# Ledger of designs, part 7: designed miniproteins, single chains, continued (5)

Each design is a single chain, and the fold is of that chain. pLDDT is the mean over its residues in the fold that is shown.

## One batch from the design tools (miniprotein)

Design m16212
Fold by ESMFold2-Fast:
Structure m16212 (fold): chain A 80 residues (1-80)
Amino acid sequence: SVQDLANQILQAIHDRTGLSPGTVVTAEEAAGLVAEALRSLGFSDEQIQRAVDAILERGKTKPLLTVGEAALLAAEALLG
């Protein structure tokens, strides 16, 4: 499910960085965090790029988001 994938992305981010789901980041920072998390989970370069593009597109209108919002957005982009 979208929620299960979002939780896996959040766990991977936390394991590497210690950041919580409520941490506020820029879209560019979120894209980097999500890209490395997805890479660690074995996703393809095409899938990683799709998730990154979704986060950066959100950043055009909303420059700040939480790590939790970024993980959910990435999961929606990959499964939606």
Scores: mean pLDDT 90

Design m16213
Fold by ESMFold2-Fast:
Structure m16213 (fold): chain A 58 residues (1-58)
Amino acid sequence: DDVKAAMKGQIADLTKQSDDLNKKADELKDVDPVKSKKLKDQSDSLRSQADSLGEQLA
């Protein structure tokens, strides 16, 4: 029960962080493409972690 609630919270946090980084990457795409790519890679990594936890919850 507590573990499942904690995992849902972690998924939400990872998803939010991924979305925030993806937004930052898009903002930097034309200004700093190298930094944009790094932020996008981080966003994709966090999204994969959230998806993996979501599969464990299902």
Scores: mean pLDDT 83

Design m16214
Fold by ESMFold2-Fast:
Structure m16214 (fold): chain A 74 residues (1-74)
Amino acid sequence: GMMEEEEKKKLKERLIAYVQQLAAAIRAQLGPGAQVTLEVTDEKITLTVTHGDETRVEEVDLDEALEEVRKLEE
């Protein structure tokens, strides 16, 4: 649906808080030697997890992520 600019800003701030909490949880679960990097742009969210010699990169569209946050707030 149509969201006002102010509503999008609030959802984006909430989204950043959620993804930072998720990154912290991942670091805690993987333990020492794990590196978790989170990048948020106006188009997408990129989560990079490095553990030993393995690196995983997950990308999520920002609009899709904002819709998920909106559903969580309902």
Scores: mean pLDDT 75

Design m16215
Fold by ESMFold2-Fast:
Structure m16215 (fold): chain A 74 residues (1-74)
Amino acid sequence: DMVEELEKTKEYALSLGDEEAAKLVEEVKRAYLALQQQRASLSDDEVQARLAEVQALAGEAIRRLKAFFEELAK
């Protein structure tokens, strides 16, 4: 479940003290839910474009969490 995984990731980011990463994860969740709600009014191409945007936001959240981990390891 995508929403459940995003909630776990947000809680994890908050447990590390990375409030900015937690906000990015929340934005990913909101974008995903908006895509789900609007899916019926979107073409297949538009759905793919919006999904790519959600994936890009998710990638940014992951990069921030990874950078925070690497900083803690130094």
Scores: mean pLDDT 76

Design m16216
Fold by ESMFold2-Fast:
Structure m16216 (fold): chain A 75 residues (1-75)
Amino acid sequence: MSPQQLRERVRRLTREGLEAAETDPERADALMDEILRLAREAERQGLDDVAQLARDGYHQVAHARSQASQKKLDE
């Protein structure tokens, strides 16, 4: 995967993960796993900016997912 393709895929998966975080937790979790795989691939290729973008995306989805999970426990 080229650096540009990797960056574009990270951006798309982050958006999808954020959309899924409250309504489809299994999909959100799967998208988070895929983003982490892309972060590792970016690090392996020496693409520090793309790896950071992927880690930022993962943390954004993880935070949204945690907030959704906490709402269920607090109900």
Scores: mean pLDDT 80

Design m16217
Fold by ESMFold2-Fast:
Structure m16217 (fold): chain A 86 residues (1-86)
Amino acid sequence: SELVKKALELLRRARELFKQGKYTEALNLVTEAVKLIKEANPSKEDLDEAIKLLREIYTILEEKGEYGTAMLVRGLLIELEKLKAE
């Protein structure tokens, strides 16, 4: 799906922005990506990749001590994990 492909590209870009400390821009991309994934019919493989990218982002934020932003990302991660359980 083009929507899933776009969402994964947004998550990869968001990961790099989080590394750079551009949290507001990165959060906007993560929120858009999760919305696109929820609107699509993602394969298990695409959903696993999105979950992996969100876990990497969560780890980056935890390591930077950005606990508030990390908890927002964790909420989105839980939403995608629920989609995988369905």
Scores: mean pLDDT 88

Design m16218
Fold by ESMFold2-Fast:
Structure m16218 (fold): chain A 86 residues (1-86)
Amino acid sequence: SKKDIIEEAKERVRKAIEEAKTVEEAARKVSKILHELLQKLKQSGEIDPVKARKILLEALDKVRKAKTKEEALEAVEEALEELENS
């Protein structure tokens, strides 16, 4: 389900950020997780794919510009909340 897909992504993101040695490594790992999340959400059929893409691309841009691991995590958590409510 959409909720299970989002919850799995949330856990993967938190772990990736915790284990990353640098902000750049965290951003790379998180970006991969968000791209995989977009594909899973499109396959689920439980969310408008255009809306999902918009939310996740905005999150990806924020993650790329993040100066700290905390900023990257906050950007993703905000996006995941928007996806769950969509």
Scores: mean pLDDT 86

Design m16219
Fold by ESMFold2-Fast:
Structure m16219 (fold): chain A 62 residues (1-62)
Amino acid sequence: MTREQALLAAVTLVENGHSLEEAKRILLRAGVDEKTANEVIEEIKADPEGARARAQALLRAR
């Protein structure tokens, strides 16, 4: 899974009411490596609105 796909998945999980800790566990179970999962979660913690905007841009690029 790419970092962009992991970011989109994590943002979607948080928007659906999951905690950042729960979102990280779900990413790891889905086969995302620990480094990528940690980077994505830290990105959302540092800038939740920016992370959401990037995830929305990825959805629109479909």
Scores: mean pLDDT 81

Design m16220
Fold by ESMFold2-Fast:
Structure m16220 (fold): chain A 94 residues (1-94)
Amino acid sequence: SAEEAVEEVVRLIREGRLDEALELLEKLLAEGGLDEEQAERIIDAVLEAVRRRPELAEAALKIIKAILNNTKNKEVIKRAIAAIVRIIGAELDR
């Protein structure tokens, strides 16, 4: 169930449907959260989506912040913070 939900979140992110991805992610976080690999996979998908479509930056930040607010894993926290810095940095360069 959680594995299939993570795959669907990643697919929605790749399709640029970040608001729908956030809704599904919030349900997943409420039910049990993400392991380290699942969180990193979503963060990587978000970064690639914003790299290809910079207009997704605001929605992408909401997804990263949702992960950050629902994790105590130091590796996930570091990756989430790095992702926020990268997304904001790219927006400032526009």
Scores: mean pLDDT 87

Design m16221
Fold by ESMFold2-Fast:
Structure m16221 (fold): chain A 66 residues (1-66)
Amino acid sequence: SAEAAKASPIVLALGRGADGSLVALLDFGEAYAVVVFPPSGRPTGRAFATLEEAEAAFRELVAEEL
């Protein structure tokens, strides 16, 4: 039985937001996440059930892909 899949995520993509934030698209195996690391303040993240939703959110946030 699969319990929580909170293991080391796979980094699928990295980018920069227009404000200089680092944006990461992560694969947890059973879910995806987009995490934003602003130049100041605390990181924020959102979880997504599908890769399509996570990629859409990533593209919305990213001005430059790394």
Scores: mean pLDDT 78

Design m16222
Fold by ESMFold2-Fast:
Structure m16222 (fold): chain A 63 residues (1-63)
Amino acid sequence: MEELKEIDELVEKAKKLIEEGDWSGFYDQITELMEVMAKSKDPEVRQYIIEQLKELEALAKKS
């Protein structure tokens, strides 16, 4: 649960940065999500991060 909270916080920060047009901050958050994914040993957590990254990419493309 702690790891999921961290992921959700990073995702929400990334969404806010897209809305604000802060692309530098957005890519920093994406990098942190990728690092969390790489360090995670739980395949469900890794899959969740992948899904969040796809949603963030789609959201950024629409901005």
Scores: mean pLDDT 79

Design m16223
Fold by ESMFold2-Fast:
Structure m16223 (fold): chain A 79 residues (1-79)
Amino acid sequence: SMEKELAEIEENIARGLQQIEKVSDEQVQQAVAELRQAIESGTLSPQQLATLRQMARLIKESNGDEEKMKKLVEELRKK
């Protein structure tokens, strides 16, 4: 269900934020915070949902790998 999927995304983002903070600047952290706020308010566009799913997958795949986290940060900046 969508509720289960959103809960998984929220958990993965919350976990990944601690790792991202080690390798990202304030601008990238702000972008991630804005996406989290959109989840909490329930006002997700299809593009925002796709971005969140991509971020959740990259965070899960990195599993604390600093180099993979740096790649995620760079992808967020290129928007």
Scores: mean pLDDT 62

Design m16224
Fold by ESMFold2-Fast:
Structure m16224 (fold): chain A 65 residues (1-65)
Amino acid sequence: MDKFKEIEELKKKRLELMKKLGYPDSVIEAVERIFEYWIEKGVDPDFLIERLKKAIKALEEEIKK
């Protein structure tokens, strides 16, 4: 199973939610660069997936306010 494909799908969802909430491009770029750095360092894909899911949930809760 391609966990990196799941990571890319979750990253895309996080990006869409950040754009909907009006985050500056500079913040979005910084978040994407930090996450790519963790991938390049070989951080556990399951840990990365859980971090993305938590971020997405927080962003979705913010949209509902």
Scores: mean pLDDT 79

Design m16225
Fold by ESMFold2-Fast:
Structure m16225 (fold): chain A 79 residues (1-79)
Amino acid sequence: MEKYEEFRREARAALERGVPVAEATLPPEDMPEAEKVKEFLELLAEEPIDLEKIYELAKEIFGEEEAKKVMEEIERLKK
């Protein structure tokens, strides 16, 4: 659980660092519902991690472009 909380902080920090840099296209009004984010984090707790299922849920929560960034962050943090 702690690792997934750190994932949230790291992912948010990466996005806040300007990824995407030029557009800052994370509109506040597009904030995902907490319940959906919880489901997303619960999927991250599964072993082995099902990256395709996580990507599908991320697309539903964040949208396709943002889901790709989230998947990159998961790849970074799973190491």
Scores: mean pLDDT 56

Design m16226
Fold by ESMFold2-Fast:
Structure m16226 (fold): chain A 94 residues (1-94)
Amino acid sequence: MEEVKKQVLELYKKAVEYAKKGDYEKAIAYLLEAQRLGAENDLVFDPETLAELEKLAKELEKYKEEFDKIMEEWKKKGIDNKEFIEKVEKIIKE
């Protein structure tokens, strides 16, 4: 659905916004939710939207080391895949 495509794009934009502000936990949460929605809904993007998503993804790659550190800290705290998904949902639904 068009609404879900717009939601994925907005989630990527939010991820970039929070990464630029240094809020890497929120940035990761928005990025993971965008990837989950895209995968679950088997979305087909038009070339223009796909190009914009690729640009946003490249911006997020600049923060990969910071994201990896947060992800490692979550794993060290014993957060399993279920708790991880729940934590992401809570951050997004705030």
Scores: mean pLDDT 74

Design m16227
Fold by ESMFold2-Fast:
Parts: structure tokens; C-alpha cells; sequence
Structure m16227 (fold): chain A 80 residues (1-80)
């Protein structure tokens, strides 16, 4: 999980128009989704996803990197 979040942060920092502050907020939201899903906290995951959507509406250039990270997180959670 840490590797996925580190890669996401690196990609966001290299993305034009994404500030370091925005990158940190996006990584935090993705991390909270992952942690909530692992804990079975669907309400927490939904809240974090809603916050993430607001960030992606402001920074649409971050969307492909976030989608890749969420795909990897979902795959990792399905693996034994």
C-alpha cells in the first residue's frame, strides 16, 4: 500500500498545475479510502471518495494517476 501512495505522490508532484498542497490532499484522500475499505468502514470510504471527487473536479489532470492508484489498491485488497 505505501508503495502505491508514494508512486501516486511522485506522479502528482510531476503533474503541471498540481501544487504540493493539492498533491498531499489527494494522496491523503486516496489513503483514507484504502484504510476505510480495509477496515470495512464503508461510510468512511464514501466520505473520503466524496472529498477526492471534489479535488479531482478542481485538478482533473490528476484523475488518470488517481484511477491507476485506486485500481492497484483494489487489486492488492483482493489478493490473499
Amino acid sequence: MDEILEELRRRLLATPGVSPEAADEIVDAVGQIAESLRAGDWEGAEEAARRLQGLLDRYPQARPHVEEALSRITQEMQES
Scores: mean pLDDT 82

Design m16228
Fold by ESMFold2-Fast:
Structure m16228 (fold): chain A 83 residues (1-83)
Amino acid sequence: REEVAEEVAELAEKLFKERDTNGDGTVSIDEAAEAIYEAMKRFFVGSLEEAKRLLEKRDTNGDGTVSFEEAREAARELALRTF
């Protein structure tokens, strides 16, 4: 479980960096959710809606963005709950 969760987190982080067009170390909730979904889809599991809900809960300031660290942790947590 932890091994798969780390693989999902690492793949999601790579996708976050590719989508960070402004280089500020943050991604929108929509971009982060899509990256998490793509990472999890590799293991025949994925829910864009669940990824968005988890990211929205981590967006404590309500600005619609999350840091790479917050997004990576969300991906890892979602993978641990799913697998």
Scores: mean pLDDT 70

Design m16229
Fold by ESMFold2-Fast:
Structure m16229 (fold): chain A 93 residues (1-93)
Amino acid sequence: DKEVEKVKEAAEEGEKRAKEFAESTKDKELLIEQARLQLYKAKEYLKEKNYVGAAAHAAAAITLLEAAGEEDSEVAKEAREIYEKALAEAKKL
């Protein structure tokens, strides 16, 4: 439970930072590029079993893609899968 709560809090923080970035730039291509970078970081953190880091960066990627109008993209789907895996692994702790 405590680890699951940390993962959810990290996701909320990632979402907040991504929303602030999206408000600072309306460039759709830049938002998508940043989302891809956040997804890459989420995958690396998941591989390291850092579920808090994985969730924060996955949530940021999802939020940036929503701001870009790409919430149904393959990148967004992959980011959601990484977040779900991080949450599921945290539940085992």
Scores: mean pLDDT 87

Design m16230
Fold by ESMFold2-Fast:
Structure m16230 (fold): chain A 89 residues (1-89)
Amino acid sequence: GMSLELIAEAAALAAKAAGEEADAEEIREEIERAIAEGLATAEEAARNVAGAAALTALKGGDEELVREALELLAKAGFEEIAREAEAMA
């Protein structure tokens, strides 16, 4: 199934690859808040963050962090998004 923890970790690594500072715990809390407030379903929130993380990773200059971020997205249940991003990298 989807793992919000792994998605948040992937998003934080993608941000680091792009030269931004991000905290996986803070990202996870923001996702959970959006779900709790009815702004998105868990699947919608997870998919949106996964897509944004993949795009952010593609802007990154740190190839190792990009690879780790995409690997975590695949493990989190978004293997297709990760595969598409790898093909563009």
Scores: mean pLDDT 79

Design m16231
Fold by ESMFold2-Fast:
Structure m16231 (fold): chain A 71 residues (1-71)
Amino acid sequence: SLEELLEKRRKMARDIVVSLYVGLAEALGRPDLAKEIREAAETDPERFAQLMAQVDAEFEKWLREEAKKRR
């Protein structure tokens, strides 16, 4: 039962992170990235990490550009 609880916790944590980055990619107008994130999350941890870093960089760029327009 402990192994089941630990596995559920790991899955929940991963699902939260995946949902966050999929949502960010979609909000950035990058449904291609959102799709790659969903695919890599289950099969390719290295690719998933790269995609998260890419979404972070795109989001920071978007925030800086929006700040210029609104402020």
Scores: mean pLDDT 82

Design m16232
Fold by ESMFold2-Fast:
Structure m16232 (fold): chain A 85 residues (1-85)
Amino acid sequence: MYKTDPEKFNEEVDQALLDMARSVMDLISRNPPDRNAQAFRQMAQQSTNPETSATYQRVADLYAQGRKAEARALFLAHIEGLLKK
């Protein structure tokens, strides 16, 4: 058992994971939307979680439509939802 404040520890870990996800999305914003769409379609096919698979498919569709801001927002919202359990 950790003797650290578990509430503060979990919040710091969750914030770090969200910050990493945002940084990754910023890095891939340099890619053409079609490449990001293909990557997310492949990730959806590899996912065993139906909710995650469906979300990645939606993110891929948004990138294919050139809706990069909406694709980013949907992905980050999904990650935040997973962290909230």
Scores: mean pLDDT 75

Design m16233
Fold by ESMFold2-Fast:
Structure m16233 (fold): chain A 102 residues (1-102)
Amino acid sequence: SLEELKKKAKEIGEKATKLGNEYTARFDQLAARASPAERARAERLKRSIQGTVEAIKKDVENALKAKDPETAKKYLEDAQSNLKGFEDLAKEGLARLEAAVA
C-alpha cells in the first residue's frame, strides 16, 4: 500500500542518517591516528558518504510526497539502492582505515 511504502521510506531515511553519523564519527576518530595520505582518503570517502545520505533524504522526501504507490515505490527503491551502496562503501573504507592505523 502507499502508506506501507511511505513508512518504509521514512525508516530508510532514519537508518541512513543514523549510519551516516556513526560512520563519519568513526572515520574522524581513526583519521586522527592515520597518515596524511590515509586521512585525505578518509576525508574524500566522508564527503561521498555525506553526498549519498543527502541523495537518500531527497528520495525519501519524494516518496513521502508521492500520490500513488508506483511513484512511492520508485523513490523507495532508489533510496534502498543508495543505502546499500553507502553501507558497502563505508564498511570497505572503515576496514581499510582500521588496518592502516593498526
Scores: mean pLDDT 86

Design m16234
Fold by ESMFold2-Fast:
Structure m16234 (fold): chain A 104 residues (1-104)
Amino acid sequence: SLVDKFIAELKEKIKNSNLSEDEQKEYLAALDRIRPRVTEERIQKAKEIASLFKSEEGKILAYLATLAVPDEEIDKLIDYLKNAISDEEEKVEFLRAVLRYYLE
């Protein structure tokens, strides 16, 4: 499955990243929880958003946030990242805030 392959690749990116051990554990657990809701369309949007980031950490957070937000919030997330924030560090902090909110 394309979804299964993407999730496996994202898990490996998280494990090999410079994210803290605590962030890695949280995100891996969250990814297992949200997996049943992941669609091929959402993966395409996640890849588009991740392309806005230069750092591997930013790309990982973009993937996770795009997969975690509800359908009605996705366009707002994309618009905010493209038009409201210019600095990559600010985009990364925004994505961390999104993840704290949606990954209960």
Scores: mean pLDDT 84

Design m16235
Fold by ESMFold2-Fast:
Structure m16235 (fold): chain A 63 residues (1-63)
Amino acid sequence: SPYIELSEEQKKEREEQGKELEKQALEDPSSSTLSALGVLSVENELEGDYESSKRLRETMRKV
């Protein structure tokens, strides 16, 4: 079960945040960007969005 339940609008906002961070990490990798991806992946997992969490972790490993 998710720790936090998000509305559909909040889920979309979180997905957009993830995409922007992925783009930033791929264009200009830094410890700060990687840390942000790590935090967001944990937040996605706590919110029950395991697919986005997995995607963000995979992006971190590519950088």
Scores: mean pLDDT 77

Design m16236
Fold by ESMFold2-Fast:
Structure m16236 (fold): chain A 71 residues (1-71)
Amino acid sequence: EETELSPYEQEVLDRLRELAAAASSPIEALEAQIPLQLEYLRKLGTPEAELEEFERRSAEGLERLRAQEAA
């Protein structure tokens, strides 16, 4: 079940954790993490259409989270 991460994958995870720890809110954490996740997916050879879909879904997720925080 355990997956051995590549050095690059481990570095990405460490950076994602740092961004989450430094953020003052879940929205700030996501805004900081989204560009890093896109970079990671691009490095994995993810098709452009999948990258565009991920970016769109991430934007929709941020909008929902902002609406929740405002309520």
Scores: mean pLDDT 75

Design m16237
Fold by ESMFold2-Fast:
Structure m16237 (fold): chain A 97 residues (1-97)
Amino acid sequence: MKLEEIARKIVDKVAEKFGLTPEEKERIYRAALEELERVKDLPEDVQLNAIRNTIISEVIEVLKRRAKAAGRQLTDEEVDEAIKTVNEAFDEAVKEA
């Protein structure tokens, strides 16, 4: 499987879990692809970690924006759930590759 396909599978699973809009989903996917292009000449494990870490950061930013819009702070439990969800989606996508 291409690394771009792995990124899309991770974003699709995360979008389903957190109810991401099509626009949020495409933004996260594009951010992952931009980071992948930046590290394209590095070993595959570095490229995979770049995808994973970028998606984690972008999902946390979406959740942070939602919390702010609701007049509350993002909780540590929400951050942990985001990290866990991305890591589980990453492990599944890599197994399918």
Scores: mean pLDDT 85

Design m16238
Fold by ESMFold2-Fast:
Structure m16238 (fold): chain A 99 residues (1-99)
Amino acid sequence: MEELEEEIRRITRELEEEANRSRKPELIKRAMLARAVGELAKALIAGVDPEAVLERLLAEAPSEEVREEIRRVAEELLAKESDEEVLEEALRRIRELKE
């Protein structure tokens, strides 16, 4: 479990660094999505109110397109039955953003 959390943080940081370096809107969007997915997964595992975290992430989203992507991923994470499944789905989504 900690290994999955570390991998999520590592890939998210790589996406953020690339977005900062390139300043391309598409890469900035992917970095923001990865951060949102990671924060929501952490909230679910830590026993924080994931709905409150989701509301905050949606409010901070720069566009309607990003909000829709956050909602879609959140629905999948919230449907998971265990912390392991939440982390596995979050990691899978974040890896797809690095393509």
Scores: mean pLDDT 80

Design m16239
Fold by ESMFold2-Fast:
Structure m16239 (fold): chain A 82 residues (1-82)
Amino acid sequence: DFAAQSQALQERYDELERQRRAGVLSRREVIDQEMDLAEERGRLMLEQVERDGVLDPEEVRRFLEEQMRRVRERAARELAAL
């Protein structure tokens, strides 16, 4: 159920934001969780595109791979600065 998966993902983003505001997570933990959530969001988006049949899944997959490459590069730089 994509609606349930989308809701669960949003709840995880909301929980991460709450923990960030409460100061209970290190910067490293925040970066790691943001990476995990970004990968899960990309997967869910691709599944929705494949189900919808309007967009080319290969083009969307390539776009998501490029986005994740940039996210990983940014995370690696931020982690190296810690």
Scores: mean pLDDT 82

Design m16240
Fold by ESMFold2-Fast:
Structure m16240 (fold): chain A 80 residues (1-80)
Amino acid sequence: MIDYEKLTPEQIVERARELLKEVRELYKKNPDNKELGLLFIAASLLYAGVEFAAEQGDRETAARNLKALEEIYEEMKKIA
């Protein structure tokens, strides 16, 4: 399990970037699936939230957005 409390803002951004890449690949394999498309949009917004919070030094908000992004990824894997 990811220990979000111990991650630096930079580590949170890096993990979110990796997750967004995997989310994008899941959508690319199923581009006609509207539900996956909506989840990909949600994931992209959460990733932007991670980057913004990390840039502001707000580790807690960055970690919460990363956790939400992880939950979107798990949901997408169930659909794909």
Scores: mean pLDDT 82

Design m16241
Fold by ESMFold2-Fast:
Structure m16241 (fold): chain A 80 residues (1-80)
Amino acid sequence: SIEEAVAAAEPVREFLQSLRDVYDELPEEAQRAAEEAERALAAVHVYSNDSRLSPERREALTREAAERALRAAEVLKSLL
């Protein structure tokens, strides 16, 4: 469901918030991974709220964006 996809991405947002005070101290590659995670989280928000999309398309795009956010977060964790 859309709600499950949104919930799955929430730990990524919390992880990025935990890095806020040290962001400028992160290696460039880690900063790029964080930026990708932020873009993916923005996509989760946009797609989950887009009433112009069919329910099936909205769920698929929201899930894909959530999976992208989780992958970017895993890359970021590997660089810390």
Scores: mean pLDDT 87

Design m16242
Fold by ESMFold2-Fast:
Structure m16242 (fold): chain A 65 residues (1-65)
Amino acid sequence: MTNEEAIKKIEEVLEKDKNNLDEVTLLLVEFHKENGLEATLEVVEKLSEKYPFLKNAAESIKESL
């Protein structure tokens, strides 16, 4: 899965149900397994521009690097 595909899938989940953090978490875990931590951080940082509540997730990932 590319960064753009991951961003689009997560945006579609959040546009349908902004409280569906379980699905967002599953998509991010799958993306991390395929692409690694740095690529996952890039996706989460890009999403945090539109969804500020994801900034906490981005900070947590940054601290893990």
Scores: mean pLDDT 77

Design m16243
Fold by ESMFold2-Fast:
Structure m16243 (fold): chain A 62 residues (1-62)
Amino acid sequence: MDLEKIIKLLKEGGLSEKDAEETAKKLIENYGGEAALAIVENALEAGGKEAGKKIKEWIKNL
């Protein structure tokens, strides 16, 4: 699983280490590793440092 890569990208997207880890785990649990990575990469490309917050808010509604 690409857990470490997703955590790193979420931290670049503005999340703390704790929030990045929790968010990465939830994404992988709901969508699988490949889909989770794609979601985070696409969000970073579109939103930069706000990407992590947007993903965290989105996953909160799951």
Scores: mean pLDDT 79

Design m16244
Fold by ESMFold2-Fast:
Structure m16244 (fold): chain A 92 residues (1-92)
Amino acid sequence: MKIAKVKLTNVAPEPVPPGTPVTLRIYDKNGNLVYERPAVTPDRPLLPGDTVELEIAVPDSVKVGDKVELIREENGKPVTVAAGEIVEVRPA
């Protein structure tokens, strides 16, 4: 296990409400899904273009530069609400 620091930007055209349930997905440099887990957005609205830094526990396969998306379901379809990358990893 590692602790990863993730920097995410809200890419949704509309504000995301506080505490919105999302799925966090991490993709490697080739676009392969390497990790997926439930997550919750911060306890504040995320306006379009807002940035969020999170620290999360991840598998040892996750690397700096891996892509991260926060996805919510809208009408049964996955919609990316925030996107970014792993900027730092350290031992847990």
Scores: mean pLDDT 81

Design m16245
Fold by ESMFold2-Fast:
Structure m16245 (fold): chain A 75 residues (1-75)
Amino acid sequence: SDEERKKRELNIKKAVAKRLFEIGASEEVLREVAERLGISVEELKELAKEETEELSETEQAIVDDAVEKILKAVK
């Protein structure tokens, strides 16, 4: 359902945000991600504090790919 899809998409976004803060991503990386999402870095930090559901193998691969792509794009 649309509700299940939205929950999965939000869970993936939370997981990406959490990983960026956990690895100590640079201010430039955090600003770029926040800008692309149309939010502030503070709002991105709030998203990272949200509880995440257990990620499936496919969802984990999406998070890993997104983080790698973000880090390469801002480097």
Scores: mean pLDDT 77

Design m16246
Fold by ESMFold2-Fast:
Structure m16246 (fold): chain A 68 residues (1-68)
Amino acid sequence: MAAAEEAEEAAAGAAAGGSDEGMREGKLYSQHGKNGDLEAAKEGALRTAELSRSPAAKRAGLRGAENA
């Protein structure tokens, strides 16, 4: 029982920390944008939104995709 609750808390914490993976994808998205690879930049922004379960990080990824 405690293990299941801890796994959900860890998943929620990893989802809140999933902005970490979102940041990684954000860096790739930025590099693609610098190279003029608009499609790759947009894909990276969408992946940032997908990897992040945090509402703020998801919103940032979607905004990046809209701007790309």
Scores: mean pLDDT 55

Design m16247
Fold by ESMFold2-Fast:
Structure m16247 (fold): chain A 61 residues (1-61)
Amino acid sequence: SAELEEMERLLAELREAIAARDTRRALQVYLELSAKAKELNTPEAQAILDEASALMEAYRA
């Protein structure tokens, strides 16, 4: 699960981008997470993407 570990690192990077209010970085990281989740097509990858989606929705609110 090197790919899952990479997604977890990207999720942490997304949190940092949101904390820094760096919208461009947050969007880029989210798009990469979305692409990886589609490629892996596993429940574990989808769970990480679902968490990222929740973070992005909270950030936009």
Scores: mean pLDDT 88

